Designed miniproteins, single chains, continued (4). Designs and how they scored, part 87

Each design is a single chain, and the fold is of that chain. pLDDT is the mean over its residues in the fold that is shown.

## One batch from the design tools (miniprotein)

Design m15205
Fold by ESMFold2-Fast:
Structure m15205 (fold): chain A 58 residues (1-58)
Amino acid sequence: QPAKPAGFQTYQTNCAACHGANGKGEGGAVGPNLGGNAAFVNAWTPENLDDLAAYVKS
């Protein structure tokens, strides 16, 4: 992608250290796969953090 999606910087700053760069628990991440986690998806509402949810699902 030539441009980073909305929410990318927020994800990198707040989540990537535990959940991995793509939210999939890759590369030694200790947190769960956010894109496949229903609790995370349900917590990030479309009105508030839709772009962040879209980023981790991609």
Scores: mean pLDDT 51

Design m15206
Fold by ESMFold2-Fast:
Structure m15206 (fold): chain A 68 residues (1-68)
Amino acid sequence: MEEKEKELKELDEWSKVGAEAAIGPARRGTELSRRYLEAGDPEKAQEARDQGSVEAARLAWKAIKEKE
């Protein structure tokens, strides 16, 4: 019982660290996507969003692995 509670707390902490590291790339991807949509290029908007998500995921994992 207590061990599962500890695992959940650790996952929450990892989630916070990962999210904090991912905010920059995620926001940049979202902003670029919106700008491309406003310019009338939905294909590039989707690519910007996808690239931002990939970069955010990479930085999130890196931050989680490097936290000590």
Scores: mean pLDDT 72

Design m15207
Fold by ESMFold2-Fast:
Structure m15207 (fold): chain A 74 residues (1-74)
Amino acid sequence: SMDIEKLIKQAEKLLDEAKRIKKEGGSVLELEIIEGLARIIYGVAKIMGASEEDLEKMREIIEEIRKIIRDREK
């Protein structure tokens, strides 16, 4: 649905912001807040009945944010 597509787009914007924070040397706390927001968007999409394909796209976005966090902790 259009609403699910908008939620996916918001999750993609959060990933773009996480990549910017990584490039510019921002804080791990900021990245953790972005991960939390992406997880909330995922939960809303799931409650709204998003397809498994759309939920998988959101899980991939969350995992990319988590990889950025792990890379910063090393």
Scores: mean pLDDT 87

Design m15208
Fold by ESMFold2-Fast:
Structure m15208 (fold): chain A 113 residues (1-113)
Amino acid sequence: DEKKKAEEILEKDPNNVEALFTLAVIYAKEGKFEEARKYVEKLRELREQARKQNDLESARIYEFYVLFVEALIYYMEGKYEEALKLLLSLVGTGEPDALYHQLFLETRMKTGI
């Protein structure tokens, strides 16, 4: 249901960052990493576009979404040390608090750090 709603949003607005992030997270949690990476690549393109337009605030938010999904994919693959390194690079303001803190705590428990 959430997946279908996000896909419908993207049909109307293919650059909707929240819908791209939502689909990337859903596919990563389903173990469909190739599909998740497709949405991450679109987020990377939007990040670079924001940087070129000197929209540094949007670029920072999009960078967070990219790195978060990459960390989630590492976590889902059992690569907990790689996931932790990416999550540590996100320490700061602007993270999606609930999802970030849950993944960060679970990753720390797996690595013993």
Scores: mean pLDDT 81

Design m15209
Fold by ESMFold2-Fast:
Structure m15209 (fold): chain A 68 residues (1-68)
Amino acid sequence: EVKELILKLAPELSKEKAEELAKEIEKIARETDDGYEALKKIVELLKKEGLSEEKARKIAIEALREIG
């Protein structure tokens, strides 16, 4: 699950924040037809929460793979 992925890669986040981010990531994936645009939006979302570019990119790639 996307929430568990976020907590694994960003354990500094609360479970509540990870759940909020997981829902937003799923919304971005559902509403964005282009996979590259979805990736960019998810990376930007995670960076706003204080995650590094590298960590945000890893989460975004794995989450999009899981969601399909």
Scores: mean pLDDT 81

Design m15210
Fold by ESMFold2-Fast:
Structure m15210 (fold): chain A 55 residues (1-55)
Amino acid sequence: SEEEIAELEKLKADIDATIAQLKADHPNPSPLLQEVIATLERKKALLDKKIEELK
């Protein structure tokens, strides 16, 4: 549905903003923070796939 797609796209934008902020605040991120960022990137990819499936 269009409503579900809009909700998922908003969640994706929120994740993008979080990743950008973490990278800006931590130019030399620890291995643990690198894993957190990688996890967020993976979640974003799953949202992209779900959005395409709903179109």
Scores: mean pLDDT 86

Design m15211
Fold by ESMFold2-Fast:
Structure m15211 (fold): chain A 83 residues (1-83)
Amino acid sequence: TRQDIFLETIERLKEIAERYNIPQAAADAIAALIAEFVLLDITNEDFIAKRLRALAERHNIPQEAADEIIALAKEMVRKLKEA
């Protein structure tokens, strides 16, 4: 279901946050933005990447972690389109 796709995405985000030692406040902000994409049916991958990149830069998240988070969000959106 759409809810299962979202919950799996948040679980994988937590794993990325733990791997890169991302502070809880930053991880919560990213999770909230991902939830916003789902709630507003935002499917534009370029827009998603730009919003997540900007948020990651504000929280000093490493580029490698930001790239994984962006890829995860794009994967979620692609799965939601097929659901």
Scores: mean pLDDT 86

Design m15212
Fold by ESMFold2-Fast:
Structure m15212 (fold): chain A 88 residues (1-88)
Amino acid sequence: SEEDLAAVEALGRRAVELLEEAARLAEEAGDEELAKKYRELKKEAEERTRELVRALEAGEISPREALLRAIGLVLRAIGDLFETELKV
């Protein structure tokens, strides 16, 4: 449904925002290599979100599976941010 698509997009956007924050914190700490890694993970999260939206819209994946995978993106991003904040 359109509501399921919006939910997947919102979760994906949240993962991207968390990775952007992790990259910002790494840059402020002077860890340019860690910041580059988080920028790459951000790009990957954006691409995976687009793939989930496409697959869900095409009926190739169930709404439940798409939502679980999108939640997984957020949980991984939270882990990345948590590790960065502990080091800064």
Scores: mean pLDDT 84

Design m15213
Fold by ESMFold2-Fast:
Structure m15213 (fold): chain A 69 residues (1-69)
Amino acid sequence: SQQSQQLYQQAGDHMSQAVEAAQAGDWDSARQHLQQARDYIQQLGQLDPQKAAEMQQALDAVQRLIDSM
């Protein structure tokens, strides 16, 4: 659905922004973007559980990357 596609895109955009913020040392912005990504993934899970699971794996990888910085 259009809504599912939009949530998928928004989750991905916020994950990218979290990495950029972390690389800049802006840990507050990084945490906010990670939280936004989690919220979009939760909403996506109600519409498309498989895509939500894929995005959750991506978010877990992004979180590990940021935690290593």
Scores: mean pLDDT 89

Design m15214
Fold by ESMFold2-Fast:
Structure m15214 (fold): chain A 103 residues (1-103)
Amino acid sequence: SVTQSPSSVNVNEGETVTITGTLSTPTTDIDWLFQRPGQPPQLLISNGSVRVPGVSSRISGTQVSPTLHQLTLSNVQASDAGTYWYVDGARGSERGQGSQLTV
């Protein structure tokens, strides 16, 4: 199974926010997706830590343990507001419940 936290977070511009994804079974085939309101999800981070070309260097993915991954957004901008998804690609794209970020 796949879970993520927090389900929602409100931050001020310039703050740092961390979203945590947890797996019941270890894998490195973990993706982080970002979805703006009214738009389809876009890939941000592949394989837990590989940033997609064009994604801001303020956004990073880290494997904390084989079953725990973190997405960190530093110096948060208004454009970062939206829903973030933790996805287990090894299990047919099973995903967490989503994390809603407001700025």
Scores: mean pLDDT 81

Design m15215
Fold by ESMFold2-Fast:
Structure m15215 (fold): chain A 68 residues (1-68)
Amino acid sequence: MELEILEALALMAFAVGDYRLAAELFEELLERGAISEEELREKLRELARRAEEEGDLELARELRERAE
């Protein structure tokens, strides 16, 4: 099913450290009604934290802005 595939792809992107792709996929999940706006903001903040821990400060800033 489309939502199940999208969720699996988002989790895989997160697992391999592709935080930008993971963020885009979680945003698509919100658009399709699979997650709430609050859940998206939480996921974007977690992705921003991970990006910052790995030294990608520019991506972390972008993801924090998108979480607002």
Scores: mean pLDDT 82

Design m15216
Fold by ESMFold2-Fast:
Structure m15216 (fold): chain A 83 residues (1-83)
Amino acid sequence: MVPSREEFRKFLEELEKIPEWQKLEKEEKERIKKIREETDEEIEKLKKAGAPDEEISKVLGRGIGEILRIIGDRIDLLLEKLK
C-alpha cells in the first residue's frame, strides 16, 4: 500500500490537533508547512514521471521524518524548560 498525497495531508491535519503542536513556535510550524509543500511537489513530479511506488513512499517517509524531528526537538526543549 503506497501512502497517497491525501494520506500525508490527513496525517498533518491530525498532527495539528495534538497538544505538542500547539506549543510549536510560528517558525517551526512554517518549516513544517514548507516540508509538506516540498514533499507534495516532489511526489507530484515523481507521479508524472511514472516513478515506482517505492520511490514515492521513500520521498513521503523522508518528509514525515523531517516533520517528526522538528516536533521531537520541540518536545525536548519543552521538557528542559519544565526543569
Scores: mean pLDDT 72

Design m15217
Fold by ESMFold2-Fast:
Structure m15217 (fold): chain A 70 residues (1-70)
Amino acid sequence: MQKKVLILEAENLKEMLDSMEPFLSEELRKEAKEAIRKVQEALSDTLEELQKAVNELNEVLVKALRHLQS
């Protein structure tokens, strides 16, 4: 149950970052790809590791949004 919610959250975050990718710096694009990779790796790990990876992906999205507002 909880894992499915985290997967849906991660997919939504990935979609948002993907739509923003053409407007991001190379550094932010690299951070986004790395965070997405960590989420994919955490899918076969514990719920705690998956939550951590999803949180890191969300932090990258927040950084991207702030960069676009500047």
Scores: mean pLDDT 82

Design m15218
Fold by ESMFold2-Fast:
Structure m15218 (fold): chain A 62 residues (1-62)
Amino acid sequence: MVIGGVASPPGAPPADDAQAEATQRRIERANRYSKEAKRLMEEEGLTPGEVGRRLQAEIAAE
């Protein structure tokens, strides 16, 4: 038991099954777009700004 100072509570978010599923979907989507961004920069030589614009268009379409 630690008694030193005021402690922040452990950062466990309140998560129902629905919240956990939503979080998982967000993580998967972010990972997909992150991978696409890296590919666009490496294969097409796009700048970060251009990658962001293309990914925004992709996200808006889906």
Scores: mean pLDDT 69

Design m15219
Fold by ESMFold2-Fast:
Structure m15219 (fold): chain A 67 residues (1-67)
Amino acid sequence: SEEDEILEKIKAEAEEAFAKLAATAKPLDPVETAELLKELIEKEMKDEEVKEKALALLEKGLEELRK
């Protein structure tokens, strides 16, 4: 589905970004990582429904990290 294709694209690009960040001397904060993912979602997603689902997943992940 289109939603699955967008999620696969986000996952692949996030994995590439994390691979680059793993080479840094300082690990990125979970919140900073979430902000980068949010920017990626806002930039790449043009379908509002898919964007809302992706942002909801990100927010759910942040809520779990805060607990």
Scores: mean pLDDT 66

Design m15220
Fold by ESMFold2-Fast:
Order: sequence, then structure tokens, then C-alpha cells
Structure m15220 (fold): chain A 82 residues (1-82)
Amino acid sequence: SIRTEIETLVLLIAASSEVFVAERLIEKGKLELAREQIENARETLERIRELREKVEDEELKKKVEKEIEELEKRIEELEKKI
């Protein structure tokens, strides 16, 4: 469903925003708030993984998988700093 594809893309934007906010919080030394944002980003990524299984467009599915991998790597790097 195109609606599922749009929802998946919106959640990718949300996860990216959560990671960006966590990075800014780490820069400000607000480690507890950064941990909360990282946890939110992980929860959002899990939702994206569930929706990806319902995406019918194979090209979009591959792009989503790559974006998930890139966000996971960014989260792992941030977790090393907190």
C-alpha cells in the first residue's frame, strides 16, 4: 500500500530527527536527555523494520533497509559517547 510506504518514509524522518537531537544534546553535555532520544530512535527504527515487511515496492524496501543500517551505525557511535 502506498500509505504504508508514506508512513515508513515519515518514520525514517522521525528517526533521523531523534538521532540529530541526541547528537546536539551530547554536544551540550546533556547525556541523560541524549539517552532518552537514542532510546526513542531505537523504538522508531523497530517500527520501521516492522513496516518494511509490508512494503510491496522492492526498490523502496532496499532503500529503507540501507537507511536503517546507516541510522543504526549513527546510533551505535552516539552510544559510545554516553
Scores: mean pLDDT 87

Design m15221
Fold by ESMFold2-Fast:
Structure m15221 (fold): chain A 60 residues (1-60)
Amino acid sequence: MKKIDDEEIELALGIMYAALLVHSAGLTPEEAARKVEELMRKNGFSEEVIEEVREYARSL
């Protein structure tokens, strides 16, 4: 069994949070992308993960 890296965990958390902002809080995909990026930067997430989650959020 391959161990999960911190980056994979960060990606999953970011994706889940972006989906919740759009579907539960009623934010637009653009607003969710901005909010997720801001929160991830403040919590020390990697820049590559932030970029990937931002692209995902914009596709919602």
Scores: mean pLDDT 76

Design m15222
Fold by ESMFold2-Fast:
Structure m15222 (fold): chain A 104 residues (1-104)
Amino acid sequence: MEAEKLTEKGIEYYKKAVEHAEKGDREKAQEYLAKADELFDKAIELAKKYPGGDILARGIEVLRESAKEAVEHAEKGDRKTARLEFGIGEGLYGIARAIAKLIS
């Protein structure tokens, strides 16, 4: 699905945002977080147009919230919580994607 491809690009920017936040580069962290958010927004809009899309859209929304929280924790120097938030977000998106494919 095109929504999944946009989400994968969003995850790549999300990873870059966390990495830059961990290095203390807040400007680049926020830039990459904004790019991830734009891709997640577009992915959510596309997901809602297809069968099972509401579940997929909810998984992407969870990713977006986890991305924001992970960057905030990384900026504070809490790398352990940042990595945990990232892992939870990816895991929940993976479950939502699997369910969406089963009901499509």
Scores: mean pLDDT 83

Design m15223
Fold by ESMFold2-Fast:
Structure m15223 (fold): chain A 75 residues (1-75)
Amino acid sequence: MMTPAEEKAFAALDRAIAHLAAHPDVSREAQRAALEALIRDITAWMKAHEGYSEAQVEELEATLRARAEAALAAL
């Protein structure tokens, strides 16, 4: 079950994906860079403010990246 903080993290990623899907003129490389930057910011915030361990941050980062890659493959 997702925590409220994780739910907000996934919602932020989903909004970014929807925004990129609405802008097909943005290059694939720029789309990937934008999502990677967001994932980095999310994981840094979770480590700093939610008490996440290094292992929890790595697991969350992998999950967010998998979701982002699946979305990029569908664009």
Scores: mean pLDDT 79

Design m15224
Fold by ESMFold2-Fast:
Structure m15224 (fold): chain A 87 residues (1-87)
Amino acid sequence: MEEQRRREAENAVASAQGLIDEATKLVDEAEKTGNKELAKYVLSVLLPAARLQIIAAEVAGADPETVENLRKRVDEIAKKVEEILKK
């Protein structure tokens, strides 16, 4: 049970990191190209998916500092997307 929960936490953290990394790349591209549709995709699909994986990681017992850092990264990307969409 404990080993299974640890694996679930590690998988959720890895999934969240992957989604955040992809979101960061796409937001940088959206800012560079002025592609608001790409920014909307990040906001409506990738960030919600990342937030769900962060919740899954927290529920599975992932390190609180790791969870907090992932949430901060998502919030920073969300703020950048909002800035792109308002221009």
Scores: mean pLDDT 86

Design m15225
Fold by ESMFold2-Fast:
Structure m15225 (fold): chain A 101 residues (1-101)
Amino acid sequence: ARWAVLAEGEAAEGEPAEVRVWVGSTDPAALEAARRAGVEEILPYEEVVERIRALEAERERLLAAGEIELIHEYESAEGVRTAIYRRTDGTLVFLRWGVWE
């Protein structure tokens, strides 16, 4: 089954991060399992993939404009990408995403 996961959070300096998680799959049984596990944002696989692409495009624009600063970027062996950015006001932005077939 195809899977897509996106986690997005923001934290002011010294504050805990508020994180939202989106899960999408082409397998209805997998979506039901995610719902039973307490995932709040369950979308069709294609919608999570589109959200990831939109955030990537926005990230590239904001970096090019100097609106955000890349602090750290990492990709795991499992293909999970993690990026941490700082906005001009000191707010940290956390992104983690992956797409699997």
Scores: mean pLDDT 77

Design m15226
Fold by ESMFold2-Fast:
Structure m15226 (fold): chain A 73 residues (1-73)
Amino acid sequence: SAAAEAKALNAKGVEAYNAGDLEKAKEYYEKAIEKDPNYAAAWFNLGIVLAKMGKKEEAKEYIDKAVELAASR
């Protein structure tokens, strides 16, 4: 399912993040969102990566979206 694929991609993003590869983590989280746009954890994790990369404005947008999605559950 798209939800299961999104979870798997998010897990790969977490692995990349833990390895210090922020760009690769970003790509996996973006792919997770593409598979399941309602997967709040992927939006949140992408926001954290963007903040670490110094993209604070974009990070806030993604974190706000994650909070919105989590609240709708």
Scores: mean pLDDT 88

Design m15227
Fold by ESMFold2-Fast:
Structure m15227 (fold): chain A 57 residues (1-57)
Amino acid sequence: LSKELQEEIARLDALRPGAEERVRELAEGLAKALGLPLDEVHYKFAIMVEEVELEMS
């Protein structure tokens, strides 16, 4: 990884400590409840956001 990328990652982690882990825990909980793989749940969230943006166009 480039030094600039490593510094940006460290900066983001400082601004939002544990945010990625919190989102991951929520997604894991939903995946377990729905019986879906984690990546599929994450993908569905992305599609849903895109659909909302398209609807508002």
Scores: mean pLDDT 59

Design m15229
Fold by ESMFold2-Fast:
Structure m15229 (fold): chain A 56 residues (1-56)
Amino acid sequence: GPAEAAKYAEDAAVRAAALGGDPAEAGRLGQMGSEAAKKGDTEEALRYAELALEVG
């Protein structure tokens, strides 16, 4: 659901930062994913989570 998607996006940003990538960009993408999930856009939230992981 939306809450789970929001947590997934936030966790993805934390993992990306831990991997030594760009933590600022990963955090921004995680925030955008969390906001999309809260609006009910679960698919967009997952996309932002994947982008956050890619920049880590």
Scores: mean pLDDT 75

Design m15230
Fold by ESMFold2-Fast:
Structure m15230 (fold): chain A 69 residues (1-69)
Amino acid sequence: SSEELAREAERLLEEARRALEEGDLKTAQKLINKASDLAVRLVNLGDEERARRIAERIRELTEELKKAQ
């Protein structure tokens, strides 16, 4: 379900944040990429609201990752 996909994406993004805090930029990037794949799947399922929320979190973490590189 789209709710399960959104929950998994949120979990991946929480783990990505922890990886960023620990300086593990490679792991953070991989987790962000996985969450991005799930966000695309949410859009394809028509769940625009959950997709938008996940995309916003991806954007924030991607900006932090770029700043850390």
Scores: mean pLDDT 86

Design m15231
Fold by ESMFold2-Fast:
Structure m15231 (fold): chain A 68 residues (1-68)
Amino acid sequence: SLLERAREYLERAKEYLKKGEYVEAARYAGMAGVLASIAGDEELLAEAVKVSKEAKEGADRQGLTPEF
C-alpha cells in the first residue's frame, strides 16, 4: 500500500539522518511525504516534513546543497 511504502521511506530517512547522510535523508523523507499526502495521512506527512527539515538543515550546516 501507499502508506506501507511511505512508512518504509520514512524509516530509511530517519536511518540516514542518524548517520549524518543528510542528502539521502532529505530524498527519502520527501518521497515519504508525497506518498503520505496522496494517502491523506496527516500524522505521517507531518513526521516526513519534520525529518525533511532536519535533513535540509543538516545538509546546510555541512555546506551541501540538496538535489531536490
Scores: mean pLDDT 83

Design m15232
Fold by ESMFold2-Fast:
Structure m15232 (fold): chain A 63 residues (1-63)
Amino acid sequence: MSLTEIIALASQALLKSMPREKAVAYSVKAATALLNGDVETALKILEEAGASKEDIEKIRKGL
């Protein structure tokens, strides 16, 4: 899965619970962790931001 697709999925998950600007900021932080090979940190950022367990599993499956 491309970095752009991961950012899109993360942003969509977070948009359910927060404004667009915050959702994009958290999605970029998670994507940066993924670029550094730190998958667990990326998923933790999304979980702490309020992404659902189901949305986190969807992103993990796409990796």
Scores: mean pLDDT 76

Design m15233
Fold by ESMFold2-Fast:
Structure m15233 (fold): chain A 69 residues (1-69)
Amino acid sequence: TPTPLPQDEADRVLAAVRAALEAQGFTLASEEVEVRVEGDTVITTTRLVYENAAGERVEVELVAAAPAA
């Protein structure tokens, strides 16, 4: 099971992935964000689908955890 990243680290990783894919000519086709609370922790799962003009597709999933406040 993937260990969730801290939310701030996940945000930086997602920003870097988005920038890299956009620099390669990919555009965001779909974005899904799922938020669930487990005890005192908020778990955020981000799923991105990028596509380019050639019909190539890249799927990205990242899980982040932050304290519930």
Scores: mean pLDDT 82

Design m15234
Fold by ESMFold2-Fast:
Structure m15234 (fold): chain A 85 residues (1-85)
Amino acid sequence: SFSLTIEGRGTADLEKIIKEVAEPIVEVIKKHGGSAGYRVLSPNIIEVFGSVTGDVEKVVEEIRKIAEENAPKVGARMGPITVKL
């Protein structure tokens, strides 16, 4: 299983963070045969969570790339990716 937190700055639009960061991450995990979702913890904080039983390292790297590329574009920042085998 994995979890990561995405935090918006100031006036960052939560809906934009969901569409540009959270949903693409969910789609990457689904593409690799895993399951994933997101939950809103506060108006500025989203948790993305899921499970993958295949190539975890490749999935984590793809997640990182999406988040590093897209989060700044919508005024958001990523926390660390936590993975439990």
Scores: mean pLDDT 78

Design m15235
Fold by ESMFold2-Fast:
Structure m15235 (fold): chain A 82 residues (1-82)
Amino acid sequence: SMEELEEKLEEAERLKKEGEKAFKEKKYELAREKYEKALELVEEVLAQEEKLSPELLERARKLKLEIETNLGILDIKESVLK
């Protein structure tokens, strides 16, 4: 249902914030785990695009971009440190 998709998106937003906190604490493996789980949930939501309101679709797209950006930064950080 749309309500279940909204709940998944809220969980993804929470996981993104937890990943950002882990990144600030230099817990890069934990940050990656949180970001990857957040991305999985956003992709599940976007796979049901036809069931999304325009507002929820924009929210999901923005969240995906933010998570992918954070993962890109993490990849650079891990490559420089090792």
Scores: mean pLDDT 88

Design m15236
Fold by ESMFold2-Fast:
Structure m15236 (fold): chain A 65 residues (1-65)
Amino acid sequence: SEHLEKGKEYANQGKFDEAIKEYEKAIEEDPNNWKAWEELGKLYEAIGRLEEAKKYYEKAKEIKP
């Protein structure tokens, strides 16, 4: 997903709010995109929001083949 790649670019630049918006667009486009859920988990973990990170990792694991 183009939105997934843009989200990763923003996250690498420390633009976390923009990264979140791009990951949300990737999920809206394809709710089964487990990589987008996983990247949201990583981002929330990086900013210290561990409870939210766990929820997103759980969603990614649920969808992942």
Scores: mean pLDDT 85

Design m15237
Fold by ESMFold2-Fast:
Structure m15237 (fold): chain A 58 residues (1-58)
Amino acid sequence: GSGSDELGLQAAGIVARAAAGEISGEEARKRLEELQKQGLSREAMDSALEALRKDGVL
């Protein structure tokens, strides 16, 4: 896929790991910020952060 598709999949994986309790919501946020520096879209970032808040880990 394109780089944006791969970054979106990585963001989803970070959210899934945080929801599973493998990483903290703070760690998930930091990893998402790293993906944003690599070209993750604002919409994908906002969606991931909303998912973390909905899961109660942010």
Scores: mean pLDDT 81

Design m15238
Fold by ESMFold2-Fast:
Structure m15238 (fold): chain A 80 residues (1-80)
Amino acid sequence: SAMEAELRRLIAELKALTAQAKAAYQAGDYDTALALVNRGLDVYSRIVDLLFQGARLSPEETAELQRAVQELMAIKRQAK
């Protein structure tokens, strides 16, 4: 469905932003890391909205989403 296709696209975008935020953080670029975290959390908000509209995740997709959000929140806490 269109909703499920959009959900998968957003999860891929979130994973890419999470990887970029982690790379920026490891490079000591905290401003870039925080900007990427904020963009990732915006994508996460859109994912949550689709889930409220009835979109469903597989257990694997749920685990990926959980890992990405936990990593973004860790970077946010450490980068300030």
Scores: mean pLDDT 88

Design m15239
Fold by ESMFold2-Fast:
Structure m15239 (fold): chain A 80 residues (1-80)
Amino acid sequence: MSPEERESLIENLKKGLLDLKDDPEMAYDMLMQVVRTLASRGVPKEEILKLMDELIEILEKEDKKMAEVAKKVKEEFEKE
């Protein structure tokens, strides 16, 4: 991904997770589907994990509950 595409994706994922703050299971499913889609499109696993780390850092400043959802998605995806 280009740096601009990556930054745009992180911002969009942040907004999507915050919109789902009242439904953490739906937020988890949405984010998991996005990371699996990126992997299926040929984005390297290490690049996806790094993107997840940046998303988590941003979310920790906005909503700790959504940051925990993103951490769980990262942990599960890392096992795949």
Scores: mean pLDDT 84

Design m15240
Fold by ESMFold2-Fast:
Structure m15240 (fold): chain A 67 residues (1-67)
Amino acid sequence: MRKEKRLETIRKEVTDFLRSMAAEGSSVAQLETAKRLFLEYAESDPEVKKAIEEAAEEVIAEVKKEQ
């Protein structure tokens, strides 16, 4: 499978999930917990971890600006 397509899918899934949580009233602390759980699924793949971290931080930063 093409690596770039896999990373884009991961970013989209993380972003969509965290935005859904925020829309339902989840706190920044709950979003940070979800980010940590996603990072555990990345295991030892540093590119997947980076994609998850970047996607999660973007959504968390958006939520922090609204508060």
Scores: mean pLDDT 77

Design m15241
Fold by ESMFold2-Fast:
Structure m15241 (fold): chain A 84 residues (1-84)
Amino acid sequence: MDATANVVVETEPGAAEAAAEAASKAALDAGATQVASHVRGTRVVVTVVAETQEQAEKAAKAAAKAASAVPGTKSATVTLASVP
């Protein structure tokens, strides 16, 4: 069953698109099956989809790490869905 994780990235003005690209590429390279990124000013939300929860978490962590390496990135936070 597919699993999802979100990464929220905060950047300096002008760095959001580079952070979104780096995060999306890293998530796909880490085994995500789908990635969507949404840029709003200095905030980027990256949604990662993978076949398993473990793969989604791994891909989201890779995305956060890649975004954090982009000059002008202030923070990158992984949020995992809570399942009952």
Scores: mean pLDDT 80

